# Designs tried in a protein design run: designed miniproteins, single chains, continued (2). Part 64

Each design is a single chain, and the fold is of that chain. pLDDT is the mean over its residues in the fold that is shown.

## One batch from the design tools (miniprotein)

Design m6195
Fold by ESMFold2-Fast:
Structure m6195 (fold): chain A 75 residues (1-75)
Amino acid sequence: SALKEAEKLAEETLEKIREAAEVLSSTDAVYTMFKLVSELKKELEKILPEEEAKKLTEEVFRRGVEIVREEMAKK
């Protein structure tokens, strides 16, 4: 289903954010997070209604910020 594909894209995006945060500087990790979330939004808008794409994008952004914060604290 479209919702299952959307959830898969969201989880793949979060894994990419984690990988970036582990190896990049704090500044580069933040920029990469914004880029990945922006690309996710574009992909979600192709397969989900606007409101659902927005909600999932906002959830991924919040979780992504948490991941970057945790990895930045280790550096």
Scores: mean pLDDT 86

Design m6196
Fold by ESMFold2-Fast:
Structure m6196 (fold): chain A 70 residues (1-70)
Amino acid sequence: SVWDELAQQLEQLMRQAQQALAAGDTATAIALLQQMIAMIESVLPQLDPDQQAQAEKLRAYLKEQIKKLE
């Protein structure tokens, strides 16, 4: 499903962002978090209302993480 594919891709990108932060590459981590937000936004219209609510919470969390890194 679209939700399962999104979850798989976001998990992979999150691991890459965590690796970038561990290596001190803050700029790369921010870019990966921004990519995750863009991916969520592109898929939002295809999600069920409950899935949209969860995706919106994750999007808000990612935006806060970016602000903490900037």
Scores: mean pLDDT 88

Design m6197
Fold by ESMFold2-Fast:
Structure m6197 (fold): chain A 94 residues (1-94)
Amino acid sequence: MKNVTIDDINNNKNNKQLQIDYLEYLREASEENSPQRIATEIMLYALKGETEKLKEYAKKANLNTLESVLDALKEFKFEEAAKQVEKLIEEKKK
C-alpha cells in the first residue's frame, strides 16, 4: 500500500505493515489450501521474514503462483521479500 504521510514515506515501515494487515485480512477471507490462500501466505511470510514458513508454503505452490507473488512484491518495491521468493523459484526449477 502507498504511504499517506511524510513520516510513512521516510520510514517505509507503515507501508509494509499496512500491506501485511491487508494480506492477513485476505488470508482469513480465502479458503484453506486454495491457490489464493497459498499465494497470500507466501507473500505474508516473505514480508515478515518467516523463512521456514515461506519455504513450506512455496513447496505447495506452483511456479505461476510464485511468479505472481514475485511480481506483486516487485510492484510494491519490497526488494528483500522479492529476493527470497526469487530464490525459491530458482530452487523449484532445479
Scores: mean pLDDT 74

Design m6198
Fold by ESMFold2-Fast:
Structure m6198 (fold): chain A 97 residues (1-97)
Amino acid sequence: SEEERRRQLEEALETNRKILEERRASLDEEERRLVEEMRELGRKIQEALENGKLEEARKLLERGKEVLEKAAERGPEVREAALAAFSLGIAEALLEK
């Protein structure tokens, strides 16, 4: 049902927020910037897909891969935070409707 789908998204949001809050205290300024960029990219990719802008979504996904690689170079905790932020961005865009 739509209610179950919304509940799953809200549970994923809460889980990812907790991951980001726990990790944020251990992140430096550059790492926090990478994590925030991933969150914004997730939101923008979802918006582009919803509007049928497939080429824009592809370009944003390519940028996301570059940011994720930079996060991974910083360590597995930064990569985990970046992925959680990306998923959070997608879920936030989905719930905005």
Scores: mean pLDDT 82

Design m6199
Fold by ESMFold2-Fast:
Structure m6199 (fold): chain A 58 residues (1-58)
Amino acid sequence: SAAVADFLAAVRAGDLAAVAAHLHRMQTDPALRDAVVAALSADPALAERARALAAKVR
């Protein structure tokens, strides 16, 4: 839950480095991925922002 909150805060702040680090972690942590997906499903605007930021991450 702390990791989910940190990811959502990074998305709101537009922190590309923090977003990249969390996306990397989600590749090996299905529970974190599922929790993030659930949180984003409740906030479509934040979900769209997360998608836009993820597209900019190398």
Scores: mean pLDDT 83

Design m6200
Fold by ESMFold2-Fast:
Structure m6200 (fold): chain A 57 residues (1-57)
Amino acid sequence: AVAEFRAWVRAHLSPEDQALAERMARVVEARARDAGRPLPDAATLLEAFRTSLAAQR
């Protein structure tokens, strides 16, 4: 769930990377809600975050 992803982010990432991860998580949550789909699990969010981070760096 998103809560596990957020817990991992707070434990392992810098404040700047935490801010990026939170923006990504909010976008993913909003899209899932708008599409009427269940919220993604922590593994899916981690993959999306890694992809987003690679695109920005």
Scores: mean pLDDT 72

Design m6201
Fold by ESMFold2-Fast:
Structure m6201 (fold): chain A 80 residues (1-80)
Amino acid sequence: SELERLVERLAELAGLSEEQREEALRALREALEEGMSVEELEAELDAVEVALEIHATIPDPEEARRKLAEAHAAFEAARA
């Protein structure tokens, strides 16, 4: 399912244990029940992937914060 694919992506990004994967699946399922769409969850995971990649590749905290702000601004511009 799409939800299981999202959990698999999150597990790969964050290095989740089996217990953490089950907890993540439950949390994502609850978010869907509360009105969040799969597309919104995918967009959130895309933002998390960008943030993790920036932190992994840019060890300078100030430069990482700038790149995160730029990514966030680009994301908000795309949604407008």
Scores: mean pLDDT 65

Design m6202
Fold by ESMFold2-Fast:
Structure m6202 (fold): chain A 72 residues (1-72)
Amino acid sequence: EVVVTEEELKELILEGAKGLLKNGKLTDLAKKILETADKKYAAEALRALGEEAGLDPAERAVMERLVEALLK
């Protein structure tokens, strides 16, 4: 029910993915998220870059939660 702006949405994703980004693998993902205003595009970009970054299963689980939160 809370109205989230595009800027707040990007911040939410980045904070949630902070652990993933800290390993340096997802810097490109962070850039793509910051560039998008479309939730669906951000979700697709997050998944694609997460796969390409070679995340471990636990990191991928966090990413999937972020995608789910983004689409809600």
Scores: mean pLDDT 57

Design m6203
Fold by ESMFold2-Fast:
Structure m6203 (fold): chain A 64 residues (1-64)
Amino acid sequence: AKTEFALTVGADIEGVLVIGGLEGKVTVTVYDDKGNVVFKRELDLKKGETRAIAVPAGKVYVTV
């Protein structure tokens, strides 16, 4: 992956991650507070596309 963005979602409930302005293959990975992967999804985004996905609480990493 060329670029990585990291966010921390400290809520005890799932959220919605809105991804826009990215092009190509994007991987979303969520880690719990113990460092376990609790969610992983790969997206293929087109130029100008916006995608909303449900994610669990945790440390969210978006890799492009």
Scores: mean pLDDT 70

Design m6204
Fold by ESMFold2-Fast:
Structure m6204 (fold): chain A 74 residues (1-74)
Amino acid sequence: LEDRVYQALSPYFSPDKARQIARQVTDVVLQSVKDGGSPEEAANRGGQVAGQMGAPPQAVTRVASAALDSLLES
Protein backbone atom coordinates (compact mmCIF):
# COMPACT_ATOMS: atom_id res chain seq x y z
CA LEU A 1 0.00 0.00 0.00
CA GLU A 2 2.53 2.68 1.14
CA ASP A 3 4.92 1.99 -1.77
CA ARG A 4 2.10 2.21 -4.36
CA VAL A 5 0.91 5.52 -2.87
CA TYR A 6 4.54 6.75 -2.88
CA GLN A 7 4.85 5.88 -6.61
CA ALA A 8 1.62 7.82 -7.34
CA LEU A 9 3.06 10.89 -5.53
CA SER A 10 6.69 10.68 -6.75
CA PRO A 11 6.16 12.75 -9.99
CA TYR A 12 4.71 15.65 -7.94
CA PHE A 13 6.90 15.84 -4.81
CA SER A 14 10.47 15.42 -3.55
CA PRO A 15 11.22 11.85 -2.36
CA ASP A 16 11.08 12.88 1.33
CA LYS A 17 7.76 14.73 0.94
CA ALA A 18 6.22 11.93 -1.18
CA ARG A 19 7.20 9.37 1.50
CA GLN A 20 5.78 11.58 4.31
CA ILE A 21 2.44 11.94 2.46
CA ALA A 22 2.42 8.20 1.55
CA ARG A 23 2.80 7.26 5.25
CA GLN A 24 -0.04 9.59 6.31
CA VAL A 25 -2.30 8.31 3.49
CA THR A 26 -1.49 4.67 4.38
CA ASP A 27 -2.35 5.25 8.08
CA VAL A 28 -5.70 6.87 7.17
CA VAL A 29 -6.59 4.17 4.59
CA LEU A 30 -5.80 1.30 7.00
CA GLN A 31 -7.69 3.02 9.85
CA SER A 32 -10.75 3.47 7.58
CA VAL A 33 -10.72 -0.28 6.77
CA LYS A 34 -10.33 -1.16 10.49
CA ASP A 35 -13.33 1.09 11.27
CA GLY A 36 -15.44 -0.98 8.83
CA GLY A 37 -15.22 1.27 5.77
CA SER A 38 -15.38 -0.19 2.26
CA PRO A 39 -12.20 -0.30 0.11
CA GLU A 40 -13.71 2.51 -2.01
CA GLU A 41 -14.42 4.68 1.07
CA ALA A 42 -10.89 4.04 2.44
CA ALA A 43 -9.27 4.87 -0.94
CA ASN A 44 -11.31 8.10 -1.26
CA ARG A 45 -10.29 9.19 2.27
CA GLY A 46 -6.65 8.53 1.34
CA GLY A 47 -7.02 10.74 -1.74
CA GLN A 48 -8.61 13.51 0.36
CA VAL A 49 -5.69 13.43 2.84
CA ALA A 50 -3.16 13.65 -0.02
CA GLY A 51 -5.08 16.68 -1.36
CA GLN A 52 -5.07 18.33 2.11
CA MET A 53 -1.27 17.78 2.19
CA GLY A 54 -0.83 19.64 -1.13
CA ALA A 55 -1.29 17.00 -3.84
CA PRO A 56 -2.79 18.41 -7.07
CA PRO A 57 -6.15 16.93 -8.28
CA GLN A 58 -4.42 14.54 -10.75
CA ALA A 59 -2.23 13.18 -7.93
CA VAL A 60 -5.28 12.83 -5.62
CA THR A 61 -6.97 10.63 -8.27
CA ARG A 62 -3.80 8.53 -8.71
CA VAL A 63 -3.44 8.07 -4.92
CA ALA A 64 -7.08 6.93 -4.58
CA SER A 65 -6.63 4.46 -7.49
CA ALA A 66 -3.33 3.12 -6.05
CA ALA A 67 -4.90 2.65 -2.59
CA LEU A 68 -8.00 0.92 -4.02
CA ASP A 69 -5.89 -1.46 -6.16
CA SER A 70 -3.72 -2.33 -3.11
CA LEU A 71 -6.77 -3.03 -0.89
CA LEU A 72 -8.44 -5.23 -3.56
CA GLU A 73 -5.21 -7.31 -3.85
CA SER A 74 -5.34 -7.97 -0.08
Scores: mean pLDDT 82

Design m6205
Fold by ESMFold2-Fast:
Structure m6205 (fold): chain A 72 residues (1-72)
Amino acid sequence: MIEELRAKLAEVVAQIPEEVQERMVELDEEGRSLEEILAELEREDPEAAELVREAIRLQQEGAELLRKKAAE
């Protein structure tokens, strides 16, 4: 499950244009929150912002699975 989520995350990230990926890194290095980064991307490129939101959803699913295993 976690391995499958990691594979899907990598696939979605690969679909994000390099310019958008570089923009995200710049904003993250400036100390912006994930919400601020998404808002900026949505303003600049709504389609790329949707891909980033999908990547975040997959990452959160992975975190939930890890939390579930720790609770067992």
Scores: mean pLDDT 75

Design m6206
Fold by ESMFold2-Fast:
Structure m6206 (fold): chain A 88 residues (1-88)
Amino acid sequence: MEEEASREEKQVGLLAALATAGEEALSAAEIAEITGAPQSYVSSLLRELEREGLVERRRVGRTTVYRITPEGAERARAGMAALIAQQA
C-alpha cells in the first residue's frame, strides 16, 4: 500500500509551507524542518514542482533556495480547500 499521506497531499503541504513564507525563499533543508519530511524527499518534490512551474529555484551563494510562484500559490490554496472538504 502507498503511505497514508499521498504524493499530492505532500505536494500541497510543501506548497502551503512556501506560501506561508510568502516572499521569503527557503532551502530544501528549511522546508524539511517546517514540514517534518526527509530532506531527500523534499528535494525530489521541489524538483518536480519546479518542472511544473509551481516553484522558482534560485542559487544564493552556496545554497539553493526555492520560492513559490503565483501558480504554485493558487494550487496550494485549491489543494488545501480540497483536503479540508475531504476531512468534512
Scores: mean pLDDT 74

Design m6207
Fold by ESMFold2-Fast:
Structure m6207 (fold): chain A 93 residues (1-93)
Amino acid sequence: ELAELRALLGEAAVEEMLEVGKRAAIATIADGEKAGKLEEAEKGRKRLLEEGVSEEEIEELIARYDADPEGFRAELRARQAALQARLEAALAA
């Protein structure tokens, strides 16, 4: 759970995991809308709203993704890899 992850990795790492998850959801929503997966995309948008992300922030992040999808994905992959390495190191200890 998040409390256990905070104890294992620290609060900053958990906040980074939440930000990475938000950005991954944004990419999935944007790609889903373009692919005609409108129901899945709408569900993703509702989930972010329930988690406290504003409609304005969602639209801003989608616009950022649409402007440079490859750069957005590259940054997301790098951040995910860093978190994965940190988690594996902590679990291996």
Scores: mean pLDDT 81

Design m6208
Fold by ESMFold2-Fast:
Structure m6208 (fold): chain A 101 residues (1-101)
Amino acid sequence: SVEEAVKEITDAYNNALQAFKERTQSLKDILLTFGNVFLKYSSDRETLLSALISLVQQDPTKYKVLILSLRNILKRMPLDKDLEEKLNYIIELLEEALSTV
C-alpha cells in the first residue's frame, strides 16, 4: 500500500542518514540498503510514485537536498554499475514526484 511504502521509505531515509552521520556503515552499503527499499516496489511504480509524492509534499526541501546529494555521489565516487543504476532510478522517481508539487 501507499501508506506502507511511505513508512518504509521514511524509515530507510532516517536509518541511512543516522548510519552516515555515525559512520556505522560504508557509504556504499548505506546506499545499497536504501536503494533496495525502492527496488521492493519496482514492480508497482504507481504505489512507489504516490508514496514519494506524499513525502515530497511534506518536505520538498528535504527531497531536493537528497537529489543533490545523490547526484554529487554519482559524480564524485566510483560506483559499480548496479548501484549507479539504482541511484539514477531513485533520482528519476524523486524528480518526477517533485514535479507534481
Scores: mean pLDDT 82

Design m6209
Fold by ESMFold2-Fast:
Structure m6209 (fold): chain A 58 residues (1-58)
Amino acid sequence: QPARDAAVDALLRQAMAEAKKLMGEGTEKGMPFSEIGLKVKELADEARARIAALRAAL
């Protein structure tokens, strides 16, 4: 259980860091907020799927 919780925490931390990077790069490039929001949603959905797979494996 502790190992699984640590792995989930790491995945969440990675997803948050990637979202922050994506927002920064998007605003710097003049990307519309709606497009940035869609990309962040896709990133969150991917992270959720990875967490679900990890829970199923353990």
Scores: mean pLDDT 77

Design m6210
Fold by ESMFold2-Fast:
Structure m6210 (fold): chain A 115 residues (1-115)
Amino acid sequence: MKTEEERLLLELEEETSFALIWAWLAKHFHEQGDKEATREAADKLAEEAREVIELAEKLLKTTDNKEYLERAIELLRAVKEALDEALELVPEHEELKEEKERVEKLIKELEEKLK
């Protein structure tokens, strides 16, 4: 039986995977010269990053388990790298910038809680 903490962590891992897929697709379409598809993939990355952030915030309020919080930090760092790479392709994308700032803040809050 999965606990609520385990369920939230699995959902966080799933949504992180979707964010990384959209980041990969944005890079792929950019390399193909498809500006419209690149922008659409970047928009989807921003949406998935927002969901990852919301799930990580829920996990933070639900658990004090250091292993789960450390895993959440790893997933958020992967999303941050994906957002950084996507912003190199679409530097004017405001939603990606907003979600990047939110991810960076949440990583710092998580790291502070683990001290």
Scores: mean pLDDT 88

Design m6211
Fold by ESMFold2-Fast:
Structure m6211 (fold): chain A 93 residues (1-93)
Amino acid sequence: MAEERNRRAREILEEADARVEELGAAGDLRGAIEVTIEAAKEILSLKPTDEDILNGTERALQHSLQVAKALKDEELVKEIEKLLEELEKLKKE
């Protein structure tokens, strides 16, 4: 059901955001990106319908994309772009 999927997706997003802040503070930028990618994959698999969750996931992925580009990690950039494309499809229905 959409309600339980939205609740689980929100929990994943909140846990990932907290972990990303911890890793970022420690200077582990790659680890922060990997946490965001893994969380986004789980959230997308749940197919949430809550716009707040979808927008939060998009924001996290866009931030990770900028960091991955700064690190010149083309493999991470491609993985994040693929997740953003999948998210865009969910937002369009």
Scores: mean pLDDT 86

Design m6212
Fold by ESMFold2-Fast:
Structure m6212 (fold): chain A 74 residues (1-74)
Amino acid sequence: ALPVPALSAKMQALFDLFDKDGDGVLDAAELQDLSDSLGIPQSRLDEADRDGDGTLTRAEFAQLAAALGLERLM
């Protein structure tokens, strides 16, 4: 199993803000909103989606946040 970095309370709140239906994943529309709000290119979100299923799980978001230094941007 891949190690999952712990999300700070702020990163968890950010994920929950964009997870509009509360299903624990970000779909394509929510990822677009995240990309536009944080200035993250869609290619970065696509790279974080390891399964290529078009959704981003909380674990994949944690890895993306760590890789991009989102805590430094926020």
Scores: mean pLDDT 69

Design m6213
Fold by ESMFold2-Fast:
Structure m6213 (fold): chain A 82 residues (1-82)
Amino acid sequence: DEIEEWLRQLAEQEGVSVEELREAMADIGPAQTYQLYQLMQQVEAARPQLAPETLRAFSERAAALPRTFANRAAQLQELLAA
């Protein structure tokens, strides 16, 4: 239920249908996608310690999150390790 509500909100924000979003998540699953969301939350919490330019670039790419899960996870972890 909570994941389904989150999916609806994400679909609205990305301008795609819920069905397209579910299909995009089918390869990695909603749990993995939610993990990406949590990583992004960690980056936002670390915002004051991160370079503004780096933060901006990562925030902008968040719009393509479901399609670029592997790249997003790797980038977010690299950002947090920097």
Scores: mean pLDDT 64

Design m6214
Fold by ESMFold2-Fast:
Structure m6214 (fold): chain A 110 residues (1-110)
Amino acid sequence: SPLERILELLEEAIRLLDELKTLADPETQRFIDGVKRSLEEAIELLRKDPSALIEVNLTVGSVAVHLASLLVLYRKEQADPEVIAKIDRILDVVAEASQLAQDLLLQQKA
């Protein structure tokens, strides 16, 4: 189902954030922990109440903005290409989850 796919993508994003955390300095690790917590709360909310999809999508959008800001900073600082690639991958997964959530919300209003 589309809902199950959204949950799978959010869980994949958390897994990729854990991988990113192993390459990160302490300040970035704290940032990643905050982003991961927001996604974990979104997953729990969506599992408990599928009607919370709007709130979940807003959280996913906020996560995407924060990760995009980190990516811009790391590119300017000429950070490790592996770190940049991992952030790009997380953004792709988060974007796919957001798009599926938007599509599902449109179907529910039709």
Scores: mean pLDDT 84

Design m6215
Fold by ESMFold2-Fast:
Order: C-alpha cells, then sequence, then structure tokens
Structure m6215 (fold): chain A 88 residues (1-88)
C-alpha cells in the first residue's frame, strides 16, 4: 500500500497550503496512529472534554486525508481546511 507515500507526495506539492502541524496530523492519521496522539494529550493533562474535541478534529482531518487520497483539487482541500478552522 502506497497511501502514505501518495499523501506525503501530494502534501509536498501543497507545501504552501498546509502548515507543518497539519502535515504531521495527516501523517499520524494515515499511519493509524491517532491513539498515540490522544495518549500523549492525556498524559499532558488534557481533560476528557479536550480529548473529545481533539478526537472530533482528528475525525474531520481523516476526511481531509480521504480527499487527498482521492485526488481532490487544491481548492477543495483549502476550503475544507478553512471549514475545519472555522468550527474551532
Amino acid sequence: AAEIERVLARLRELDGLVSPSVRRLVELLIEDREEELLEEARRRGFSEEQLEELRAELEMLRELVRLLLEGASVEELEARVRELLARR
């Protein structure tokens, strides 16, 4: 499976569109490592409410990863990132 390689190659093409932190979150999602991020947040003293908010954000970012894998346009990715940020 070349999903990780394809997504990372796509993110390099979109380096001006996505921040390094968004790229890192996408990487963790495609590697199915969401639980590692949640465990680190829990260890750092995140409340259950904050963990639920983070989980919801990760689920929304998973949709972004799906769009990247499906070859979504730069405009579609930009619109989704803006929507995600606006919901915070």
Scores: mean pLDDT 62

Design m6216
Fold by ESMFold2-Fast:
Structure m6216 (fold): chain A 73 residues (1-73)
Amino acid sequence: DAAAARVRALRTPEHRARIRSLLEKDRQSNPELGWTDADIDRAVDVALRTTPGGYAEALRIAGKDTSAVEAAA
């Protein structure tokens, strides 16, 4: 069932849009991180492929601090 949950998370356009929105907020909150539009696009793609519902996990994989995500939530 974990595999089915991953497939649902990866295929949901709402989930993709939500992750992108959170990444854009993170970029605004942490401009020193040097997030580019390409970095956001890549992070969204990575999150949807490897992390079912885990925006914070996607940031961890990208080597970013997750505390800003908690502040933005």
Scores: mean pLDDT 60

Design m6217
Fold by ESMFold2-Fast:
Order: C-alpha cells, then structure tokens, then sequence
Structure m6217 (fold): chain A 71 residues (1-71)
C-alpha cells in the first residue's frame, strides 16, 4: 500500500541518517525509530509497541528537547 511504501522510504532515510551520525545517542535513537516503523509495517500497533517500551518514550522526549534547544 501507499502507506507501507512511505514508511519504507522513511526507514531508508533514518538508516542513512544513522550511518552519517557520529553520536552514539543519536544512533541509538534512530535505531529505536527504525524498529518502531518496522513493527508498523509488519502490522503491529505502533501505540502498543511504544507503551510496552518506556525507554523509547524517554528517548523520544529527549529528542524533542534537543530539537527545541537547537531551533
């Protein structure tokens, strides 16, 4: 479907960003984002996956804070 193709493209972009990154924290964050998107493509509920992983929630919050600090 169109949505699965869009998610696959987003995964490719995130994998490229991970390869370009030298920050271990950013690489970790990108790994979690890629895993979440892969779960969605497999038909798993992204919300349930997120709720079952408190560390992923904490990392997502940290990423938002970093982006806000950089402007």
Amino acid sequence: SMEKERLKKLIEELEAAKKASTDPFEQRLLDYQIELLKAAIEGKDPVEYLKSNPELQAIAREEIARREAEK
Scores: mean pLDDT 74

Design m6218
Fold by ESMFold2-Fast:
Structure m6218 (fold): chain A 79 residues (1-79)
Amino acid sequence: MVTTNDIFEAVRESVKSKSVEKLKEMGLPEELIKLLEEAIKKGNKVAIKYITLAAQYYVMGDYEEYKKYLEKAKEELKK
């Protein structure tokens, strides 16, 4: 079972390595993974934080909060 801490660690590793392979292995949505890859390439720390929260809510089954933070990340990346 994937935990919220597993997500936090996987995102931190992805930022450090500039690779999202761990998150792909964890079965996260392709849209979320693509947004994280873009946020890492842009160095957008706020977008990375929103994506981390979205991923954590996704693994908890909280789809309303997942969608909310995913949209916040998208808006942050449009700046």
Scores: mean pLDDT 82

Design m6219
Fold by ESMFold2-Fast:
Structure m6219 (fold): chain A 90 residues (1-90)
Amino acid sequence: DDAEERELAARELGLDEAEYEQLKEVDEELENLPESRLPELKAKLERLRATFSGPGEARAALFSAEILEEKGYLSVAAKFRAYAARLTAA
């Protein structure tokens, strides 16, 4: 489930408790996102698909980083970007 996936991501990224709560907040907000916000997310995903040719997991990490950055959660976002870079280098 999404909570287990978030827990695995937190361990992989080395998130502390505060960073994990920020990720959880964003995940819950996205799960309950109004339909009116879907075009914005679709545009972000399509831009990343057009500009990033690396692994899908790395692209997903970059998508998460951008959303976290928009919320001002810069520390968590930086860890997602580092993870994406690691996946792309492999």
Scores: mean pLDDT 78

Design m6220
Fold by ESMFold2-Fast:
Structure m6220 (fold): chain A 92 residues (1-92)
Amino acid sequence: SMMDILQQLSQSPKITDSRQGLVDSGKRYTDTMIYNQISDPSNFQKGVPSMISMKFLGQTPNDIYDIFANQAMGIWNSGDVKKMMDSLKKIR
């Protein structure tokens, strides 16, 4: 399930490192997006599965982080607020 994938993702050391005082703005953005999904499980219970969610299936926690981080960094570098909002909706 999506919740199982996010529970695995929450155990990624890559997320933990951001909470040790890393100041990289793109990493903070990425980890904030991921952390918001993990911290509100009710959003996933009501979530509609999308094809984008399927790409996380069968991945390790670090692989899931990398997939999400690459997507988030792409949006961050583009400065596209609409894409940022859409990406948050897709994982909720």
Scores: mean pLDDT 49

Design m6221
Fold by ESMFold2-Fast:
Structure m6221 (fold): chain A 63 residues (1-63)
Amino acid sequence: MSAEEVAEELAKKYGLSKEGLLTLAELVKNGQISERMAIGLMTEIGGVPEEEAREFVRAAKEE
């Protein structure tokens, strides 16, 4: 499953910006932020469960 597909589902489910999630994925992929920081932002600010946040970050790093 691509990071774009995961971002679309999370955006629909939690009312988040798909573009914001994809920007976060790019920052993780480029090493500009840590995986832990990205998960923290998604859980604490976005209201995403930790398991779903980890899945998204993992998908981003695999692309």
Scores: mean pLDDT 80

Design m6222
Fold by ESMFold2-Fast:
Structure m6222 (fold): chain A 74 residues (1-74)
Amino acid sequence: SRVERLRERGLQRIDEIVAEGKKENLSKDELISKLNLAIRDLYREAVAEGVPREERIALVKEFARYGLDKVDEL
């Protein structure tokens, strides 16, 4: 489904941002800032792809939790 493809793409993008940020020794605040921008872009992509509002909100919450958990584990 479109939702599943977007979820996979979003989680991969978050993983890449966290991995690169760790390699570059970015602060947690800088990583959170980059993740917020990426999640905002993913939300806009979900709107453009016609993902229903309830599913878009669930995805954004999932991405935010996933990203914050990754940053907290650093």
Scores: mean pLDDT 88

Design m6223
Fold by ESMFold2-Fast:
Structure m6223 (fold): chain A 80 residues (1-80)
Amino acid sequence: MEKVLELARKVVELAAKKYGWSEEEVEEWLAQVEESVERMLANGLKEEQLARYFEAALLILEGNEEEGEEKLKKLREELK
């Protein structure tokens, strides 16, 4: 859980930097993401799958879009 939440926070922080979000908006999004992660884990998603998702999202946000999208495609195929 801690690793997944750390990756999720990094995604929110990078997105906030791109869109110029306020500190209040960042805190609101972090709370929503943490709640969503807990719900997904409770519904049977594995921590490894969520970590892979956020790692791919970070790659895309950092400008490595090709590698990030390829990782997302593989994860989506495994979840079908």
Scores: mean pLDDT 78

Design m6224
Fold by ESMFold2-Fast:
Structure m6224 (fold): chain A 68 residues (1-68)
Amino acid sequence: SAEEQEINEIKEKALQAIRDNDNAAFIEQMLQLQKLLDENKDNPELKALIEEKLREIGLELDRHVAAA
């Protein structure tokens, strides 16, 4: 779906921001995911997808911080 594509694109941009050490870009992408979560709180499938992507982003951030 278009929503699934948008969520995945935000995840990829967040992962790139982590790799680039770009805190402003990272915060922007996280705010976009939070906005989508808030707008889709009654859609359990999209909520689960966003929570999955947030988990993936968190794991990458933890790995990046541990490696620094």
Scores: mean pLDDT 84

Design m6225
Fold by ESMFold2-Fast:
Structure m6225 (fold): chain A 98 residues (1-98)
Amino acid sequence: SLVEEAERLLRELERDPNNPAVRERLRKVIYEIMKKDPYLATEFIRRAARILDPSLIDRLDAAVAQEAAAVANNAPLSVLMDLGVQIVDLAVEITVAA
């Protein structure tokens, strides 16, 4: 499963944070999870950020909070799409950042 692959890749990332192949594969797996379960994908992104660049966690948490508030307030689709792109961009930064 994608979840099992993400767990394995996170363990590999902890052993070698500078391995570009592991980082690239983890990024792709997280994107596939995000399409099916954005909440679970966000948890994997947070875990990767703690290994690679913890400073990105605050930006990710802010983006997720903005998306949750927008959904609760029935925000226009354009706003929800923009927030989704922001979360995806942060996922890329987190899984590739040195």
Scores: mean pLDDT 69

Design m6226
Fold by ESMFold2-Fast:
Structure m6226 (fold): chain A 98 residues (1-98)
Amino acid sequence: SEEIIEAIENAKKGVTGLLEELRKAAQDPERYELYVGGLEAFAESLKKMAEVIKKENPEVAETIREGADKTLEAARRSPEEALKVANELFDKAIELAK
């Protein structure tokens, strides 16, 4: 579980970092597109991570998969809302992985 928790914490840092940059880039179309692409790549990586975890921790896997989809959807509308969604869902995944 410690290795899974570390992986989730690293994913959270990556996603929230990209969302903070997306928020700052709201007035810069080139930077905005770059960070949206980064978030889409992270969402795919999170779904792959969830598939690997699924056999050992199905609730953690489902939380990560759902979190990836919800964070990406929220980011398209509001980076600030996406930050809240990401933090809440990753914290839940970490708690379930204990």
Scores: mean pLDDT 81

Design m6227
Fold by ESMFold2-Fast:
Structure m6227 (fold): chain A 66 residues (1-66)
Amino acid sequence: SSVERDARAGAERIVAAARESPEAGERLLALFQTMTAVATAASPEAGAIMRAALEEARREIARLLA
C-alpha cells in the first residue's frame, strides 16, 4: 500500500538525518510521531503501519549511536 511505502521512506529519511545530525533526526522523528497520531485518529490501520516504521527507525538510530 502507499501508506506502507510512505512510512518506510519516512523512517529511512529519519535514520539518514540522524546519521548526519542527531538534532535533525530528533526533529524529523518528532514530526513523524505527530503525523502518526493524526493518522491513527483517521485510520487505526495506517497508524499501526506508521508506528511499526517508527519503531524500526528508533532501533536503527540506537544502533548507529551505540
Scores: mean pLDDT 81

Design m6228
Fold by ESMFold2-Fast:
Structure m6228 (fold): chain A 98 residues (1-98)
Amino acid sequence: MKREELIKKLEEIAKKSGIKAAKKYMEDGGKSTKEIMFYEIEAFFNAVKEGLKLLDEIGADSMEDFLLTFRAGAEAANIFRELVKKGVSVEELDKLLE
């Protein structure tokens, strides 16, 4: 797999993780800053986990590739926060997941 293809797949993982966390937060009726923090952390770790699984599947074991999974985690957390901040509906989040 080319590095550019890996980055795109990790971006897709980050986006899906962030959107899923935002949907779950909205469905659970979360309103507090503390709850936002817990879902943001979950979005981060789920993206890292899926990224590491992808690296294992393609036989990638470099430190640079592992750092890309951490970047995907940070992006997932950011996407989650922005979607919650915008007040995106569960129906709109479902459409983003296709």
Scores: mean pLDDT 81

Design m6229
Fold by ESMFold2-Fast:
Formats: structure tokens, sequence, C-alpha cells
Structure m6229 (fold): chain A 61 residues (1-61)
């Protein structure tokens, strides 16, 4: 799934800033390619997963 792909990408990132940039890029692309982005459970889950991983990486500084 796109959520699993995003999670793998973000976990592989070495910096918080790189993870933030990739999350924005990935989710923005997913929103552009989704016919109903505001109603997409997959996009909402991508946002939740990205936020969780980025917070955890920031705490490991």
Amino acid sequence: SKVEELERRLLGMRSVDEAKQEAVRFISEAMRNDPNPTLSQEILEMQRVAGRIIRQKAEEE
C-alpha cells in the first residue's frame, strides 16, 4: 500500500528534515492523484504515520 511505502521511506531517512520533505512530497503527490483526496482514508493514514515517525526521529536527536 502507499501507507506502507511511505513508512518504509521515512524510516530509512537519516534526518528529520529529509523525512519531513519526503513526507510532504509523497503525500502531496498522492493527493494530486486521488480523485477524492479530502475523503481518502489512505491519505489520512499517510499523514498520521508520517507525523508519528517524524516526531519519533526528532526525539532521538
Scores: mean pLDDT 79

